# Ledger of designs, part 27: designed miniproteins, single chains, continued (2)

Each design is a single chain, and the fold is of that chain. pLDDT is the mean over its residues in the fold that is shown.

## One batch from the design tools (miniprotein)

Design m4905
Fold by ESMFold2-Fast:
Structure m4905 (fold): chain A 96 residues (1-96)
Amino acid sequence: MTEELLEWARNKELEKITEFFMTELKLPEEEAKRLAELLIKLTELAENSKELTNEMLKLQIEITRILVENARRQGLLSEEEIARLEATIAEAEKKI
């Protein structure tokens, strides 16, 4: 059921972008449709790659925070080592 709605939305976006290229850039219908399809595919790939990378980074940050807090509680790390790890976590968070 959700797949049919996503297919419908994708087809509507394709039509809209195709019409824009034909109207604004004066491209032939076949070229406009081809270009629109390529742009949609590039956007889908970029979004999927970013989502997966961001999800992985968030998981890595959360795991690292748990490990650092556990090490702090057990006295396994010096204050300088904890500060260094917290700086590393902050740097990773900037990439999300």
Scores: mean pLDDT 68

Design m4906
Fold by ESMFold2-Fast:
Structure m4906 (fold): chain A 69 residues (1-69)
Amino acid sequence: MEEDRKLAEYLVETVALKLGATHLSEEQKKEITEKVAKTLREAKKTHSWKEALDKAIETAERAVKEAVA
């Protein structure tokens, strides 16, 4: 069971709602979720859990904004 992916899915949905990005395709959601999950996995190796979450949220916000631009 991949906990990083579950957290990434929650972060992407939360950020999309916050930014009003309700029309993201399933393909865009999967791509953004994979980026966020990768950011969480890599950041957890060298950063605190709080810093890893902050980086994941930043990645989600950037990716969602790019997808709806």
Scores: mean pLDDT 79

Design m4907
Fold by ESMFold2-Fast:
Structure m4907 (fold): chain A 67 residues (1-67)
Amino acid sequence: TSAEELLAEAEALLEEAEALPDDQREKKMGLIRRAETLLKRLWALGEPALAARVEALAQRLHDLWPS
């Protein structure tokens, strides 16, 4: 699996999580955790061409993650 494919999957998971209502917390958290796992893999790959998109993904994940 390429870094671009992992990034696209993570972006799709976060978009789905962002669209879910607050009463779907378990499903939303499942999507967020899957996106976080992919984000960690993307950081490990360290692909420079995707750095800006990975940073944007990290910010979106942070905004959705409960403190």
Scores: mean pLDDT 80

Design m4908
Fold by ESMFold2-Fast:
Structure m4908 (fold): chain A 97 residues (1-97, ends at bonding distance)
Amino acid sequence: AESVRAALEDIRKLVEKYATPEQAARVREAIDRLEQAIDELKAGNKSAIDKVLEALRELIRATAPIKHVDLTNKVVALALIVVGEIIEYEDFGKPIR
């Protein structure tokens, strides 16, 4: 999940540049929850899939008010990466990378 970490770091940088302090705080909380859920899933906790999907939804909700096209594109890219990794884990038994 090197690609997930890179996407999250890009989102953090865009949020620091374009968001209000209140918006930035909400996005940081959502990112922290997503990273925790991904770490639980990597540790072999299959029940963390629902936590990852919910944390991803919260991140989308937290970034929506910022209304920046680059941020939206990075959030969409992150969502596609995360969903792709979950599909590979469930359907092909490949470990999350």
Scores: mean pLDDT 79

Design m4909
Fold by ESMFold2-Fast:
Structure m4909 (fold): chain A 95 residues (1-95)
Amino acid sequence: KKEKVKEVAKQIVEGLPEMFEERGITKEQAEEILKKIGLSKESAKKLAEKIKPSKPQPVDIDEIAEILKESLKNAAEELGVSVEEILKEIEKLIK
């Protein structure tokens, strides 16, 4: 159970920068999205720094945040844990 939560957190940390890059999300926009889904300001900023410079595109920050929140909720339900537990493991990986 706990090992699976850590694996999911690792997949999210590794996959989020690529997903943001594909959508043309800037570091500043990514930091805002990550804060909206429940990451701390410090963790959100540190994870956003992993995003490669890309050509900015018009994006709905709130829509992307809602998509990520729904994905986290679904993952938490499947694992039998809270969203907060997944976020905590993500924060540990970003240190």
Scores: mean pLDDT 79

Design m4910
Fold by ESMFold2-Fast:
Structure m4910 (fold): chain A 77 residues (1-77)
Amino acid sequence: SIEEFVKELGKKLAELYKKMRTASKEERDKIFAEIRKLVDEGLEKLKKYLSPEQYEKIRKTVDDWLEEWRKELEKKY
């Protein structure tokens, strides 16, 4: 189900975020790339449940969220 998929994706993202808090700058860049990959893979799986327009809107929203999070991490560490 979509709900189970989103829940599992959330768990994986939470674990990566936890690792990122104690990581070096180089390790953080690698972890952020892994987060981006997981999110992109998740959006591709959701694509079959969405119209092309809905997919593009969700992807843009998620990309904006990840960019803001990246900026906050750079500001804080």
Scores: mean pLDDT 75

Design m4911
Fold by ESMFold2-Fast:
Structure m4911 (fold): chain A 76 residues (1-76)
Amino acid sequence: SLTDEEIASLKSQAEEAKQEGNLAFKNGDYSGAIDYYNQAADLYQKIYESNPSKENLNKLETVSVNVLKAAVLKVT
């Protein structure tokens, strides 16, 4: 299992990746948004596996849905 310090670090990295994804999405850079949201999803997945909570699940679900939204807009 991850330490509390490692979890805190991963949360910081995941939030940064999510924010970069949101910015890319807003600018119409759907490829960039997908890459950032996937980075955030991978990080939130690790956080959720180590500390399963409704908050951590919601964060993982949110970025996963945003990957799908960006992917749909990229191919349209």
Scores: mean pLDDT 86

Design m4912
Fold by ESMFold2-Fast:
Structure m4912 (fold): chain A 89 residues (1-89)
Amino acid sequence: TQELIDEAIKAAKEGDIEKAFELVEKLAIENPEALGELGDRMYELGLEEEARKILVLAYERLVPKYAEQGLLSEEDVARLQASVAAARA
C-alpha cells in the first residue's frame, strides 16, 4: 500500500498522469482506505493539478462502469461530476 502511494506520487511529479492513474486505480482495488492518504499527500506536495487530471481520467473510465453496476450513489456521481467540471474549467 505505502509503496503504491509513493510510486503514484513519483509518477505525478514526473508528469506521467497515465501511470499515476494506473497506480491510483490499483490502490483503489487493493486498499480503498489509502486513497484519502494519497490525496492528503498530493495536496501537501502541491500536486493539485496532477490530482485533477487523474480525477478526469477516473470520471471518463471508472464512473460509467461503476454507475452501471450500481456501485456509486447518486450523491457520489454528483460530487465527481462537479469536481471534473471544476478541473476542466
Scores: mean pLDDT 70

Design m4913
Fold by ESMFold2-Fast:
Structure m4913 (fold): chain A 108 residues (1-108)
Amino acid sequence: SMAKKKELIKEASLLVTIAGVLTISGEAGVFVARRAKKKGAPKSLVESQLQGAINDAKNAMELAKKAKELADKISDTPEAQKIKELAEKVLERAKKVLEEAKKELEKV
């Protein structure tokens, strides 16, 4: 039904929005950790920031994947295509955050 499609669009849009915010948080966490390390901050603080970035990136990827799954159920709508495009961009950015944060964590 159209009402059910509207609810799926709302849920998928919210999931992509939250995933986007978590991706930005993860990117900021890696940036802060790199700067802190460069200034000789304690390893525990650098590790905490990087672990936070890893957790944010993992959560962002899960939410973006769920948004894509919901969008597939409404694939006949223009909103579904836009949600899929946004989710793909979030997934790529979050994956990069995860890889960079893990690589930095190994160097601590």
Scores: mean pLDDT 89

Design m4914
Fold by ESMFold2-Fast:
Structure m4914 (fold): chain A 107 residues (1-107)
Amino acid sequence: MEAVRRMAEEMRAEPSVTVARLRAAAKASKKASALGQGVADVMAGTSDAAGERVAAIARQGRLGLERVSQFSSSLAQVLAKEGKEEEGLEAAGVLSRSFIRLMGELE
């Protein structure tokens, strides 16, 4: 969430730099999500209740990171395609509120 707010602030100053950072964040979040899935798969193989709890936590983390990736990609597309920094900032606000709600379901 800190990264999204920071990117929205930078979009006001330099939209092109913000688009590049959003694309980088989407790629990083996607990689982290894949790693989380791998951890969940490994832990699900354990016979203990503790292993099952770790697997569940890893799966929830993966879903959160996947949503960050989707949000960042969508925002980057809006900024790059529309070429309208003010409309991009408004769209970032709408997407940020929706994303915060989605992240809340992981709590």
Scores: mean pLDDT 54

Design m4915
Fold by ESMFold2-Fast:
Structure m4915 (fold): chain A 70 residues (1-70)
Amino acid sequence: SMDQRQQAVQDIGRQVVSGDITSMDQLQQRMQDVQQQLRSQGVDFGDDDVQVVYRGVRVMVRSGSTTVQL
């Protein structure tokens, strides 16, 4: 569901804010892992866009072209 997708993205955002994710490469890998996990549970997670909040800034990541501002 949309709520599960949003919660997963927010959880990633919390890990970024807490310092568990400290690089763009780690953020991208974590997002891919979460996308795959949600798909395996039958939750549609778009390949196009993911949004994460990092230090109050929204981060937008697109599949196949990563544009991230942290």
Scores: mean pLDDT 60

Design m4916
Fold by ESMFold2-Fast:
Parts: structure tokens; C-alpha cells; sequence
Structure m4916 (fold): chain A 61 residues (1-61)
């Protein structure tokens, strides 16, 4: 998960979405955290807003 979080920061994913990914990993384990990280990166690449990315991560967790 730490490597996935580093990649999100390097890609410029919003901090709120990164924190939501980390919280998902803490509450639901590293596999779900990794899935959330992939979702956050994918939505960011597609041009979704910080609020939309963060909400999608929360709803999927």
C-alpha cells in the first residue's frame, strides 16, 4: 500500500483522495486499500474532480 500511495502522490492525485485510500486500507485491509488506490489513480487520469475522486473511494470502501 505505501508504494501505491507514493505513486498517487507522484501522479498528483488530490490529498483528500489519498487519505481516503489510506483509511480504506486501515479499516478494510491492504487488498481493499490497493483497489481503492487503483480507482483513485484511474479517476484522476480521466479528469474527475478532487471531490468526485474522494467520494468514489469512500463509496467503494
Amino acid sequence: LSDAVRKLREAGVPKSAIYAVMETGFLQGPTKGLESARLALELHKKGYSPEEITQAVIETG
Scores: mean pLDDT 81

Design m4917
Fold by ESMFold2-Fast:
Structure m4917 (fold): chain A 89 residues (1-89)
Amino acid sequence: MSVLELLEKPYKEGKITEEQYKRLLEQVMAAGELKDLEELEKTSVEEFFERVDMPEELREQLVKAILEGNVLEAEILLGVAQLRKVVMK
């Protein structure tokens, strides 16, 4: 599954609004340093998690938050991953 496919699923299922979907795309792109939708489509969920150095437990929580349409929890988990990457260096 690509990162784009993961993010589109809750939007296609009507669990999140178009505005929430756009915010989630922006946060994921910022966290993964992905510049456009083409990179989101070409990047697997596994490659994204490796890129952001996300722990296994948080990976499952993030996927669940995204699929359930919990945009706020997804944004918090992405923010924690980014801060952890900076602080551990």
Scores: mean pLDDT 79

Design m4918
Fold by ESMFold2-Fast:
Structure m4918 (fold): chain A 84 residues (1-84)
Amino acid sequence: MTAEEIYKEDIKALVELSLYIARKNIDLNKPLTDEEIEELRKYLSKIKNPVILGLLRQAVERYVTDPEAREQLLKLLEEAGYKP
């Protein structure tokens, strides 16, 4: 299998995550609701690639300014299988 085939489902999940955030107008600079956490958990659980999870970790640290939202998102990444 090519590298493209390996990443296809992870990229799809990343795109679906981004579209969910946009459609729901989720403010990542505000603490997430339980419903938002469960939907984000669902999308993040489909991302298995450690490089993509690492990039998401860097994006959270760079762009998420609210400390509670940051902690919630970092916990979701750890639950998805991210290991620093």
Scores: mean pLDDT 75

Design m4919
Fold by ESMFold2-Fast:
Structure m4919 (fold): chain A 74 residues (1-74)
Amino acid sequence: SPEIEALEKIKKEAEEAGDEATVQIVEYYKREIEKKPDKKATINAMEAIIDRARSQGKEELAKKIEEIKKEFEK
């Protein structure tokens, strides 16, 4: 699904950044979204991940996730 594909892209960016905690958070949201795919719930999950990355000073990771979110929202 487009929802799962977008979350997998975010997971890959977190893996490349060496952020295992964010990888685990994305896997959690991926499992929840797989039960009931919902575009709004996926966008909310992306926003939560972006906010967390920024709170930890991971601005480059946050920007990459924002680009994935923008592509998903089209």
Scores: mean pLDDT 86

Design m4920
Fold by ESMFold2-Fast:
Formats: C-alpha cells, structure tokens, sequence
Structure m4920 (fold): chain A 92 residues (1-92)
C-alpha cells in the first residue's frame, strides 16, 4: 500500500541515525542492525495489515528511545527496543 511505502521510506531515512544512537549507547553494531531490521519489518507488516496507526506509533517510540539511548545502559536499550517490537507484533 502507499501507506506501507511511506512508512518504509520514513524508517529507511531514520534508520542510520537510530543505528548510530544504539551503537553510541554501547549496543553491538550487528545486534543494532538485527533489531532495527525487525523494527522495519514489523512497521511494514502493520501498515500492510491496515494498522498504519500502530506502525507510526512504533516509529515514534523507536525515535524517542533513540533520543534517550545516551542516558541508558546498552542492556536497557536492547530490552526496551525488544519490548517495543514484541508489543507491536502482538497486534499482528
């Protein structure tokens, strides 16, 4: 859908900045890549399932986590990101 394409574009544009924030917070680069790929996959699937509201919410929540990542431990960043992914997946 056009909404799914729009969300994919926004996520792709923001993803390098999110990756940098996670790595700067101490998350291993490979794990940051895997987690952000999961975020993108879930966002696209939610939009395709007609849940563009939840896809946008996940995008906004990841953006906010990225901004506060420097104040958190890498373990807490990973935990919170996994919780956001799992919460979003539960709606599929």
Amino acid sequence: SSIAQHIALLGSLRSPGWHKSLVDAGVPSSEATELLNEVMGVMIRLADAGRADLARQLLDEVEELSKKAPTLSPEEVIKQLRELIEKARSAL
Scores: mean pLDDT 85

Design m4921
Fold by ESMFold2-Fast:
Structure m4921 (fold): chain A 82 residues (1-82)
Amino acid sequence: MEKDFIFGKDSEHPGAKPVIEAGKGPYEGEVEVDGLRYFFGVPLFKKGEVEGVLGRLSTRPFTEEEKKELMEKAGKLSAKLN
């Protein structure tokens, strides 16, 4: 099972906060939330600054294809913010 989320820049979620604090690039990690163990997050940019995070939680590790899909989706969302 997997779930997609959009987090705001002030999010305290353990899957979003590291991405926001880094302020760059995708973040991959492990979390323990409702049986979901794997997290992949991509920062959303507005005028060059982090405005939020597009994240996905999964019960299994992400494939490179799934990571690419999320990065492309995040790029489209960032374009809408500008």
Scores: mean pLDDT 72

Design m4922
Fold by ESMFold2-Fast:
Structure m4922 (fold): chain A 71 residues (1-71)
Amino acid sequence: GTEEALAELEKALKAVKEGNLDEATKHLTRAVILAPDNAALHAALNKAGKALRAGDYEAAIKYLEEAIKVL
């Protein structure tokens, strides 16, 4: 549910700040599964995932924070 998705997003944000891409991706993916019907969340997480793949950690943090706000 929403509380579990929030916990996963907070773990993803921490992992990005620690430079742990594998953990960030894992927690981001779990958040998507826990909130399947939230289109705004999915849009923000798609942007965060693209930023992580590009190595743009500042953009990834921004989009993860936006995802938390729309959850």
Scores: mean pLDDT 85

Design m4923
Fold by ESMFold2-Fast:
Structure m4923 (fold): chain A 68 residues (1-68)
Amino acid sequence: SDVQLANLRREMLESGRLSEEEAEEIVRLVRAKDLAGAVAFVERLREEGRISEELARKIIRAIETLLR
């Protein structure tokens, strides 16, 4: 739902680790129902040291719950 997606966006930004552009790209991919692309983008941020492994796992679980 748009509310759950807005909550995910807010949580990503409140982490202080993701930029607004990074959060919006994840939101865009989720809206497009591109599960593989959304997960790949989050994993890339983790590999680049932008986010922790724990935060990446949390975001991926939220994406999977939204898209199934």
Scores: mean pLDDT 84

Design m4924
Fold by ESMFold2-Fast:
Order: C-alpha cells, then sequence, then structure tokens
Structure m4924 (fold): chain A 64 residues (1-64)
C-alpha cells in the first residue's frame, strides 16, 4: 500500500495523472482504510476536473 502511494505521488508530481490514479487504486485495493490514498485519488479527480468524484473521495478519506 505505502509503496504504491509513494509511486503515485511521484507520478502526480510529473503530471502523469492516469498512472498516479492506477497506483492509488492499487493502494486502496491492498488497504481499503488507507486514508492518504483516498485523499490522493481525490486530488487526481480534482486535477482532471471531476469535482464530484473529488468531493466523494475526500469525504471517504476524512471518515478513515
Amino acid sequence: ADEHTARGEELFAQGRYAEAEQEYRRAVLLDPNHARAYENLGRVAEAQGDLAAAERLFARAREL
């Protein structure tokens, strides 16, 4: 989980949003309670203009 989150953060910093999303999705698959991965998925959704998805993902992160 943590290594996928770290890889995703590096990819996000490079503007590689689709690849970052894939790594964050792997992190939540391995650990469904990984708040940081949900927060980072929200940031990807926000960067891609999907504000509704971003709001849901940030809300999930806050509940964990």
Scores: mean pLDDT 82

Design m4925
Fold by ESMFold2-Fast:
Structure m4925 (fold): chain A 74 residues (1-74)
Amino acid sequence: GTLAEEYLKATNFDKDKAAPLLAHDMRALKDVTNWTHDQLGQYFGVSQVTVERLLKEAPASAEEVKEVRQKIAS
């Protein structure tokens, strides 16, 4: 599967919860790497258009991000 699918699994397939977490991680990775939307899309396994849309969302709270990251890592 894709990295984006792992976010869905971690949120029990709740797209409304997965999208802000994915957007938060995309923003953090973009800030560190300066990757294009296409490169981020290739990394997460989503389209460049999906990356652009997600980057417009407000990031999830630090506590919510930490909880989902722990579920993904396990």
Scores: mean pLDDT 74

Design m4926
Fold by ESMFold2-Fast:
Structure m4926 (fold): chain A 76 residues (1-76)
Amino acid sequence: SAAQRERILRYFQSVVPGVGPELAQRLVDAGYDSEEALAALTAADLRALGITDPATQERTLIGIRYWLEQLREARA
């Protein structure tokens, strides 16, 4: 949804240093705009999207894992 897309973009811009608006937009445009898609995201998927820097891959995956855990806790 547009609201979920906006939420993901704002999260990446504000909470994960080094994940700028371009990277956030690239992830959402590639279909990583749901909790299920983000939970399945791997370093290989990030590399396929042009995110080849290992430090950026690690930071992105850690940030996404943290965000998903917070969402799960909020719903429990």
Scores: mean pLDDT 72

Design m4927
Fold by ESMFold2-Fast:
Order: sequence, then C-alpha cells, then structure tokens
Structure m4927 (fold): chain A 84 residues (1-84)
Amino acid sequence: ENIMKEFEAAKKRIEKGGLTPEEIAKILDISRSTVEKIMNENVKKGLIVKKKEGDKTIYSLNPEKLAELRKMSLEEQLKFLEEQ
C-alpha cells in the first residue's frame, strides 16, 4: 500500500517520458527486481506501457487509461476495474 502511494507521486515523472526500472527503483528506494515485478503487473492491467529502446526497457503510464480513469466518477472507475 505505501509503495503504491510512493508510485503515485512518481507517476508524473514517468508520464513525462518514461523511466527505466533502475530510475524507478531510485525514486521509490526499492530494488530493481521489485520495480520490474510491480511494473509488469501494471502492464498486464493496462495501466503502464512497456517499451524497448535498444537494450533499455522503459515504462510509461498509459495516457488513454489514465485519461479515461480521470474522467470517470469513483463508482465508474471501480466498475471499469472489475470488468478488466
């Protein structure tokens, strides 16, 4: 739960251009392996997009999912998550 709150604080940084797992680990003060686990889980949920640039992997927020969730009421957001 606390890790998720810290991740929310980092969302705007990720949105600006995407971040590597190492950069996210530094921001959240957790291990790179933990970041990859959390990021890949959120990629499966469609909240984060995983992209490759050469040998680097970058994670960025899915702007379409964020825009839809932000425009929805709390009740609609919960229904959307249940339908996933």
Scores: mean pLDDT 63

Design m4928
Fold by ESMFold2-Fast:
Structure m4928 (fold): chain A 95 residues (1-95)
Amino acid sequence: MEEERQRLKDELLRLAKEAAEIYYKVTGDKERAEQMLKAAENLIDQGHLVAAATIVALMARRAYEAAKAKGDTELQEKSREIYERAVELQRRIEA
């Protein structure tokens, strides 16, 4: 149980970092990328895992839309994978 919760926190943090990195690479907006990452980190640290998964999914969606606007198909695909995983984790946490 404790090990499973720690794995969820670690995975959500990894997904948040990846989504923020993609957003920064595509937009060049480091400040917004850092703000989104800090918001996700705070929710994870507080144990609000459903809210954390929701914000990670939102971050991934924003990264996807930015990558799509730039025509970066590789980053668009990576962002979609992060989004799908975050949504899956949210559903599993809520169950």
Scores: mean pLDDT 86

Design m4929
Fold by ESMFold2-Fast:
Structure m4929 (fold): chain A 108 residues (1-108)
Amino acid sequence: SPAEIEEEIRRFMERAIEALRQTIADLEAALASGDPRLQHQAKIMALATLGSFRIHASILERLTGDPRVRQIADLFDAAIDRLDQATSVEEAIAILRDLRAQLENVLA
């Protein structure tokens, strides 16, 4: 039903936004540490987190057929590309903050 599709999309988005909040916090901690190895590890973990949600978005698209899920998947694809090219933790944090704001706007 349309109500069940809305509920599945809402649950996915709540989980994604919370995961982004935690990933941003981990990147901020790595930045504060001044340790380049921890900073590199935090970036790799951020990429893994985005990749996981991108895969889940593809599954959700197949199950719901809702075009908003394609829009969400495209936002993750753009963020993954930007994050992979980011040369600093400050850039990575900015990219994830942008993604979080864009995801919050999809539900508005």
Scores: mean pLDDT 90

Design m4930
Fold by ESMFold2-Fast:
Structure m4930 (fold): chain A 85 residues (1-85)
Amino acid sequence: MVEVKVTITADNQDKIEEILKKCGSTVEDIAKKNPDVTSSGPVPLGATQVEVVFVGSEAAAEKVGKALADCAKKAGADSVTVTVV
């Protein structure tokens, strides 16, 4: 079991909410294929950041986390960090 932390940085929380709304279906579709992965968040880390955590097997949690990260970058995030712990 690993934790995959996805930190999304954007101009403000409204932009982050827009990004998460656009990416919700993509993450949900991948999560359905990886039923051992649980998610927590999004948790605001301040005015310009949010954290989403995926917990599961390394392969499955990374797959879901990378899907969110890739989608967020395409949706206009300033930066996205994926950390495996």
Scores: mean pLDDT 83

Design m4931
Fold by ESMFold2-Fast:
Structure m4931 (fold): chain A 92 residues (1-92)
Amino acid sequence: SEALKLAEEALREAERALREARRLAEDPSASVGRAIGVVIRAIGAKVQAEIALRKAKEEGDEEAIKLAEEAIRVAEEAIRAAMRALDVAASA
C-alpha cells in the first residue's frame, strides 16, 4: 500500500525530528538560529504525518492509519521538545 509506505516514512521523519530536538536540548552552546531550524523541521514532520494520515484514511488502510497517528504524536513531542530548547537558548 502506498499509504503504508507514506506512514512508515512519516514515522521515520518524526522520530528523526524528536532525536534532533533532544540533541539540541543537550547542547548548551546551541544558538537561537539552530533552535529555530529544529522547530521548523519538527513542524515539517507533523505536516508530513498529517498528509500520510489523510492518504491512509482515503485508502482505508488501518495499519497505515495507526502508524500515521503515531507519527503525529511523535512529531508533536518533537515540536514540544524543540520549543523548550528554543526558550532556553533565547533566555541565555
Scores: mean pLDDT 85

Design m4932
Fold by ESMFold2-Fast:
Structure m4932 (fold): chain A 110 residues (1-110)
Amino acid sequence: VKATDEQLKKARDRVNKLRDAVNSLKSSLSDEDVELLTRSLDLTLQGLDYAMAGDEDKAKKYFKESDETFSQVPEEVRLKVLKTVYSEEQAEEILRLEKLAEENGAEYVL
C-alpha cells in the first residue's frame, strides 16, 4: 500500500513540530536525550524523503532506525515531547504502537 502525497506531507509537518518541541524543551532534557531525539526525527525525515521519491524499501529502513533510536530515549522523556504536539491519549498510543512494532517486527504506523 502506497502512502498518498498528502499523508506524507502531514507526517513531515508533524515531525517538524516535534523538532520544535525538542528545541523548546532542550533546557529541561539531558544532552544525550536531545541528541537521540534529534537523530530519530532526522531519520524519520530521511525516510519520508525516500517514501516521496517512491523508494519504499529505503523509507522502511530509515523509519526502523528512527524507531530504534527513539526507543533508546526514556519513556517519560518521549511522552513529554509527544504531548507538546499530540494529545496525551495520542502520545501514549504512539508509544504503545512503537513497542508493538519492536516486539512483532511490524512496520511502524504513523
Scores: mean pLDDT 74

Design m4933
Fold by ESMFold2-Fast:
Structure m4933 (fold): chain A 76 residues (1-76)
Amino acid sequence: SRLTVLLATASIGLAGLWFDIKYKTESVEEMRKRAKELREIIDEAKKMATDPELIKFIEKLEEKLKELEKKIEELE
């Protein structure tokens, strides 16, 4: 389903962004662009999800993204 693809993409993207931040494999500018793209994917998934368990999962992804965005700000 479209929702499954969005959730998989967000999960993989968050893991990749975490790796890039931890090991400094990307520029801060590139990390910010990827964080913005992930926010858009998560927002799209949030609009599609009606199951309470999936909504909670998406909220956890959103929380993880906020933590990574904070780490990117600290790298400036």
Scores: mean pLDDT 85

Design m4934
Fold by ESMFold2-Fast:
Structure m4934 (fold): chain A 97 residues (1-97)
Amino acid sequence: AQVEAEARDTVRALAGTFRDLAKAIEEKKPPSYIASLLTAVGILAAALDFLGHREAAQLAKDYLKKVSKAIDEGNYEEAVKIAREGAEQLEALADSL
């Protein structure tokens, strides 16, 4: 109950961070701001892994890797799409917890 609630809140925070990331990329925010959001995703994914929610952590890490690759390749439209997809998948997962 308590641990599940904490995991749910963390997964929802991750979903929110992916939405913020998508918006930041779409609005062409500074690279440092986008990097801070990528770091936040990594920290939240690590927290999920520490709490034993490895499937949720792996999902977040996979989307983080895909978004980072799209950004590195200059494919910002794809990066926005992947970040939004990640947010939706994480929100659905949180609702099942």
Scores: mean pLDDT 84

Design m4935
Fold by ESMFold2-Fast:
Structure m4935 (fold): chain A 93 residues (1-93)
Amino acid sequence: EEKKKKIEKMYEKLKELLKETEKYKSLLSEKQKELLKEIEEAKENNDLEKIEEKGREIEELAEAGANPESIEYLAAVAAEAYAEIELKKKEEK
C-alpha cells in the first residue's frame, strides 16, 4: 500500500514532466520518432523489458551527442510508461 502510493506520486510527477517536455517532441529526429513509437507499443503491451531496453538506447543516444531536449522528452516518456506498467501489475491478481 505505502509502496504503491510512492509509485503513484512518482507517476503523477512523471506525467507532469512529460507534459512540460512535450514541446520537445517537435525536435525528435526520424530515428528518435521510431524509438518513441516502440516505447508506446511496449507500453500498450505492458512490456517492462522492452521499456528498459529502449531506456538504454536513449542513454546511448545521449552519450552520442543527441539533442538534450529530445533526450529529456524520450526519457520522460519511457519513465512514465514504466511507472504505469508497474502500477497496472500491482492492481492485477
Scores: mean pLDDT 79

Design m4936
Fold by ESMFold2-Fast:
Structure m4936 (fold): chain A 65 residues (1-65)
Amino acid sequence: GEALRREREAARRAIREALAAGRPVPLSPEVAAIAAEIGAKLRAIGDGLQAGIDAGDPVAGTPTT
């Protein structure tokens, strides 16, 4: 967990420096991988919500986030 936090810190520093220099924000594949991880966690939460909704509402909608 700590390694991921350090990667985010490095990415934030790079983003801040790019913004200070007035250039576009660089997005590394590592940052993209972190975003994918977050997306996977949100999907898992959505699955739990779907189970609850399906039990109470047979016309449960799909997660939109």
Scores: mean pLDDT 65

Design m4937
Fold by ESMFold2-Fast:
Structure m4937 (fold): chain A 76 residues (1-76)
Amino acid sequence: GKPEPVPQNALDYAKAAVYYASQGKHELALKALEEANKHLEEVPEEDLDAVRFAYAELAKVPELAQAAEEGLAKLP
């Protein structure tokens, strides 16, 4: 799908979390990641690789690692 200016699904929230983490805004990144985790069961198969990639990047940040790994465990 086309990118949205406001996160609407797990992929959009995961991308927002990556952006906030890149800016050192770990609290905002964690909130976005927690929202992404609420929508992981709704991810279309075509977006699964992009979601996994974003979560793998977030798992490299110590403050986000637990939430990112919990989300990855829920993905097929």
Scores: mean pLDDT 79

Design m4938
Fold by ESMFold2-Fast:
Structure m4938 (fold): chain A 61 residues (1-61)
Amino acid sequence: KKEVEEREKRARALAYQSMKEVIDKTIEKAKELSKDPEYKTSAENQLKAVERIKKAAEEYK
């Protein structure tokens, strides 16, 4: 269990580092899309997913 958690944390940190610019771009685009009623729900879900990855990586750097 402990090994799995540590591996997961490391994987998230590495993924964040590799995709930091893409993550930032995705957040910005999703925020813009969230202003459109048609895409609001999907944009919000995407923002939550990206923020979750970002926060996890920040804690596990």
Scores: mean pLDDT 71

Design m4939
Fold by ESMFold2-Fast:
Order: C-alpha cells, then structure tokens, then sequence
Structure m4939 (fold): chain A 58 residues (1-58)
C-alpha cells in the first residue's frame, strides 16, 4: 500500500518524491515520510556523484 507510493515516487524522482513526502506529512504519516526521505537521499547522493563527474547541472 504505502510502499507502492514510495516506490513509484522514487522511480519518478523529483519533484514526485518531494511532493509525496509532503503529502505523507500532512496525513500524519511521519514514519512513511522519513522512510521515503532515507531512500531518496541515497539515490540523490549517487546521482550527485555522477553529476559531479560530468559537471552536470541538477
């Protein structure tokens, strides 16, 4: 249920991930928001490394 929303947002990336985190927070699902944030942070760190190598922008 909640895991499907998180997985889809991660596949779409930003801004879907940020929007879902905000939505979960508004619904009072703080744990779901935190879990999504941890997963998204890991992916962003890896993407940031690749961007640094290529001098890419966001």
Amino acid sequence: MMDEEIQRALEEGQPATHELMHELGERGDVEGSRRLGRLAMGDQVKAGREASRELAEE
Scores: mean pLDDT 63

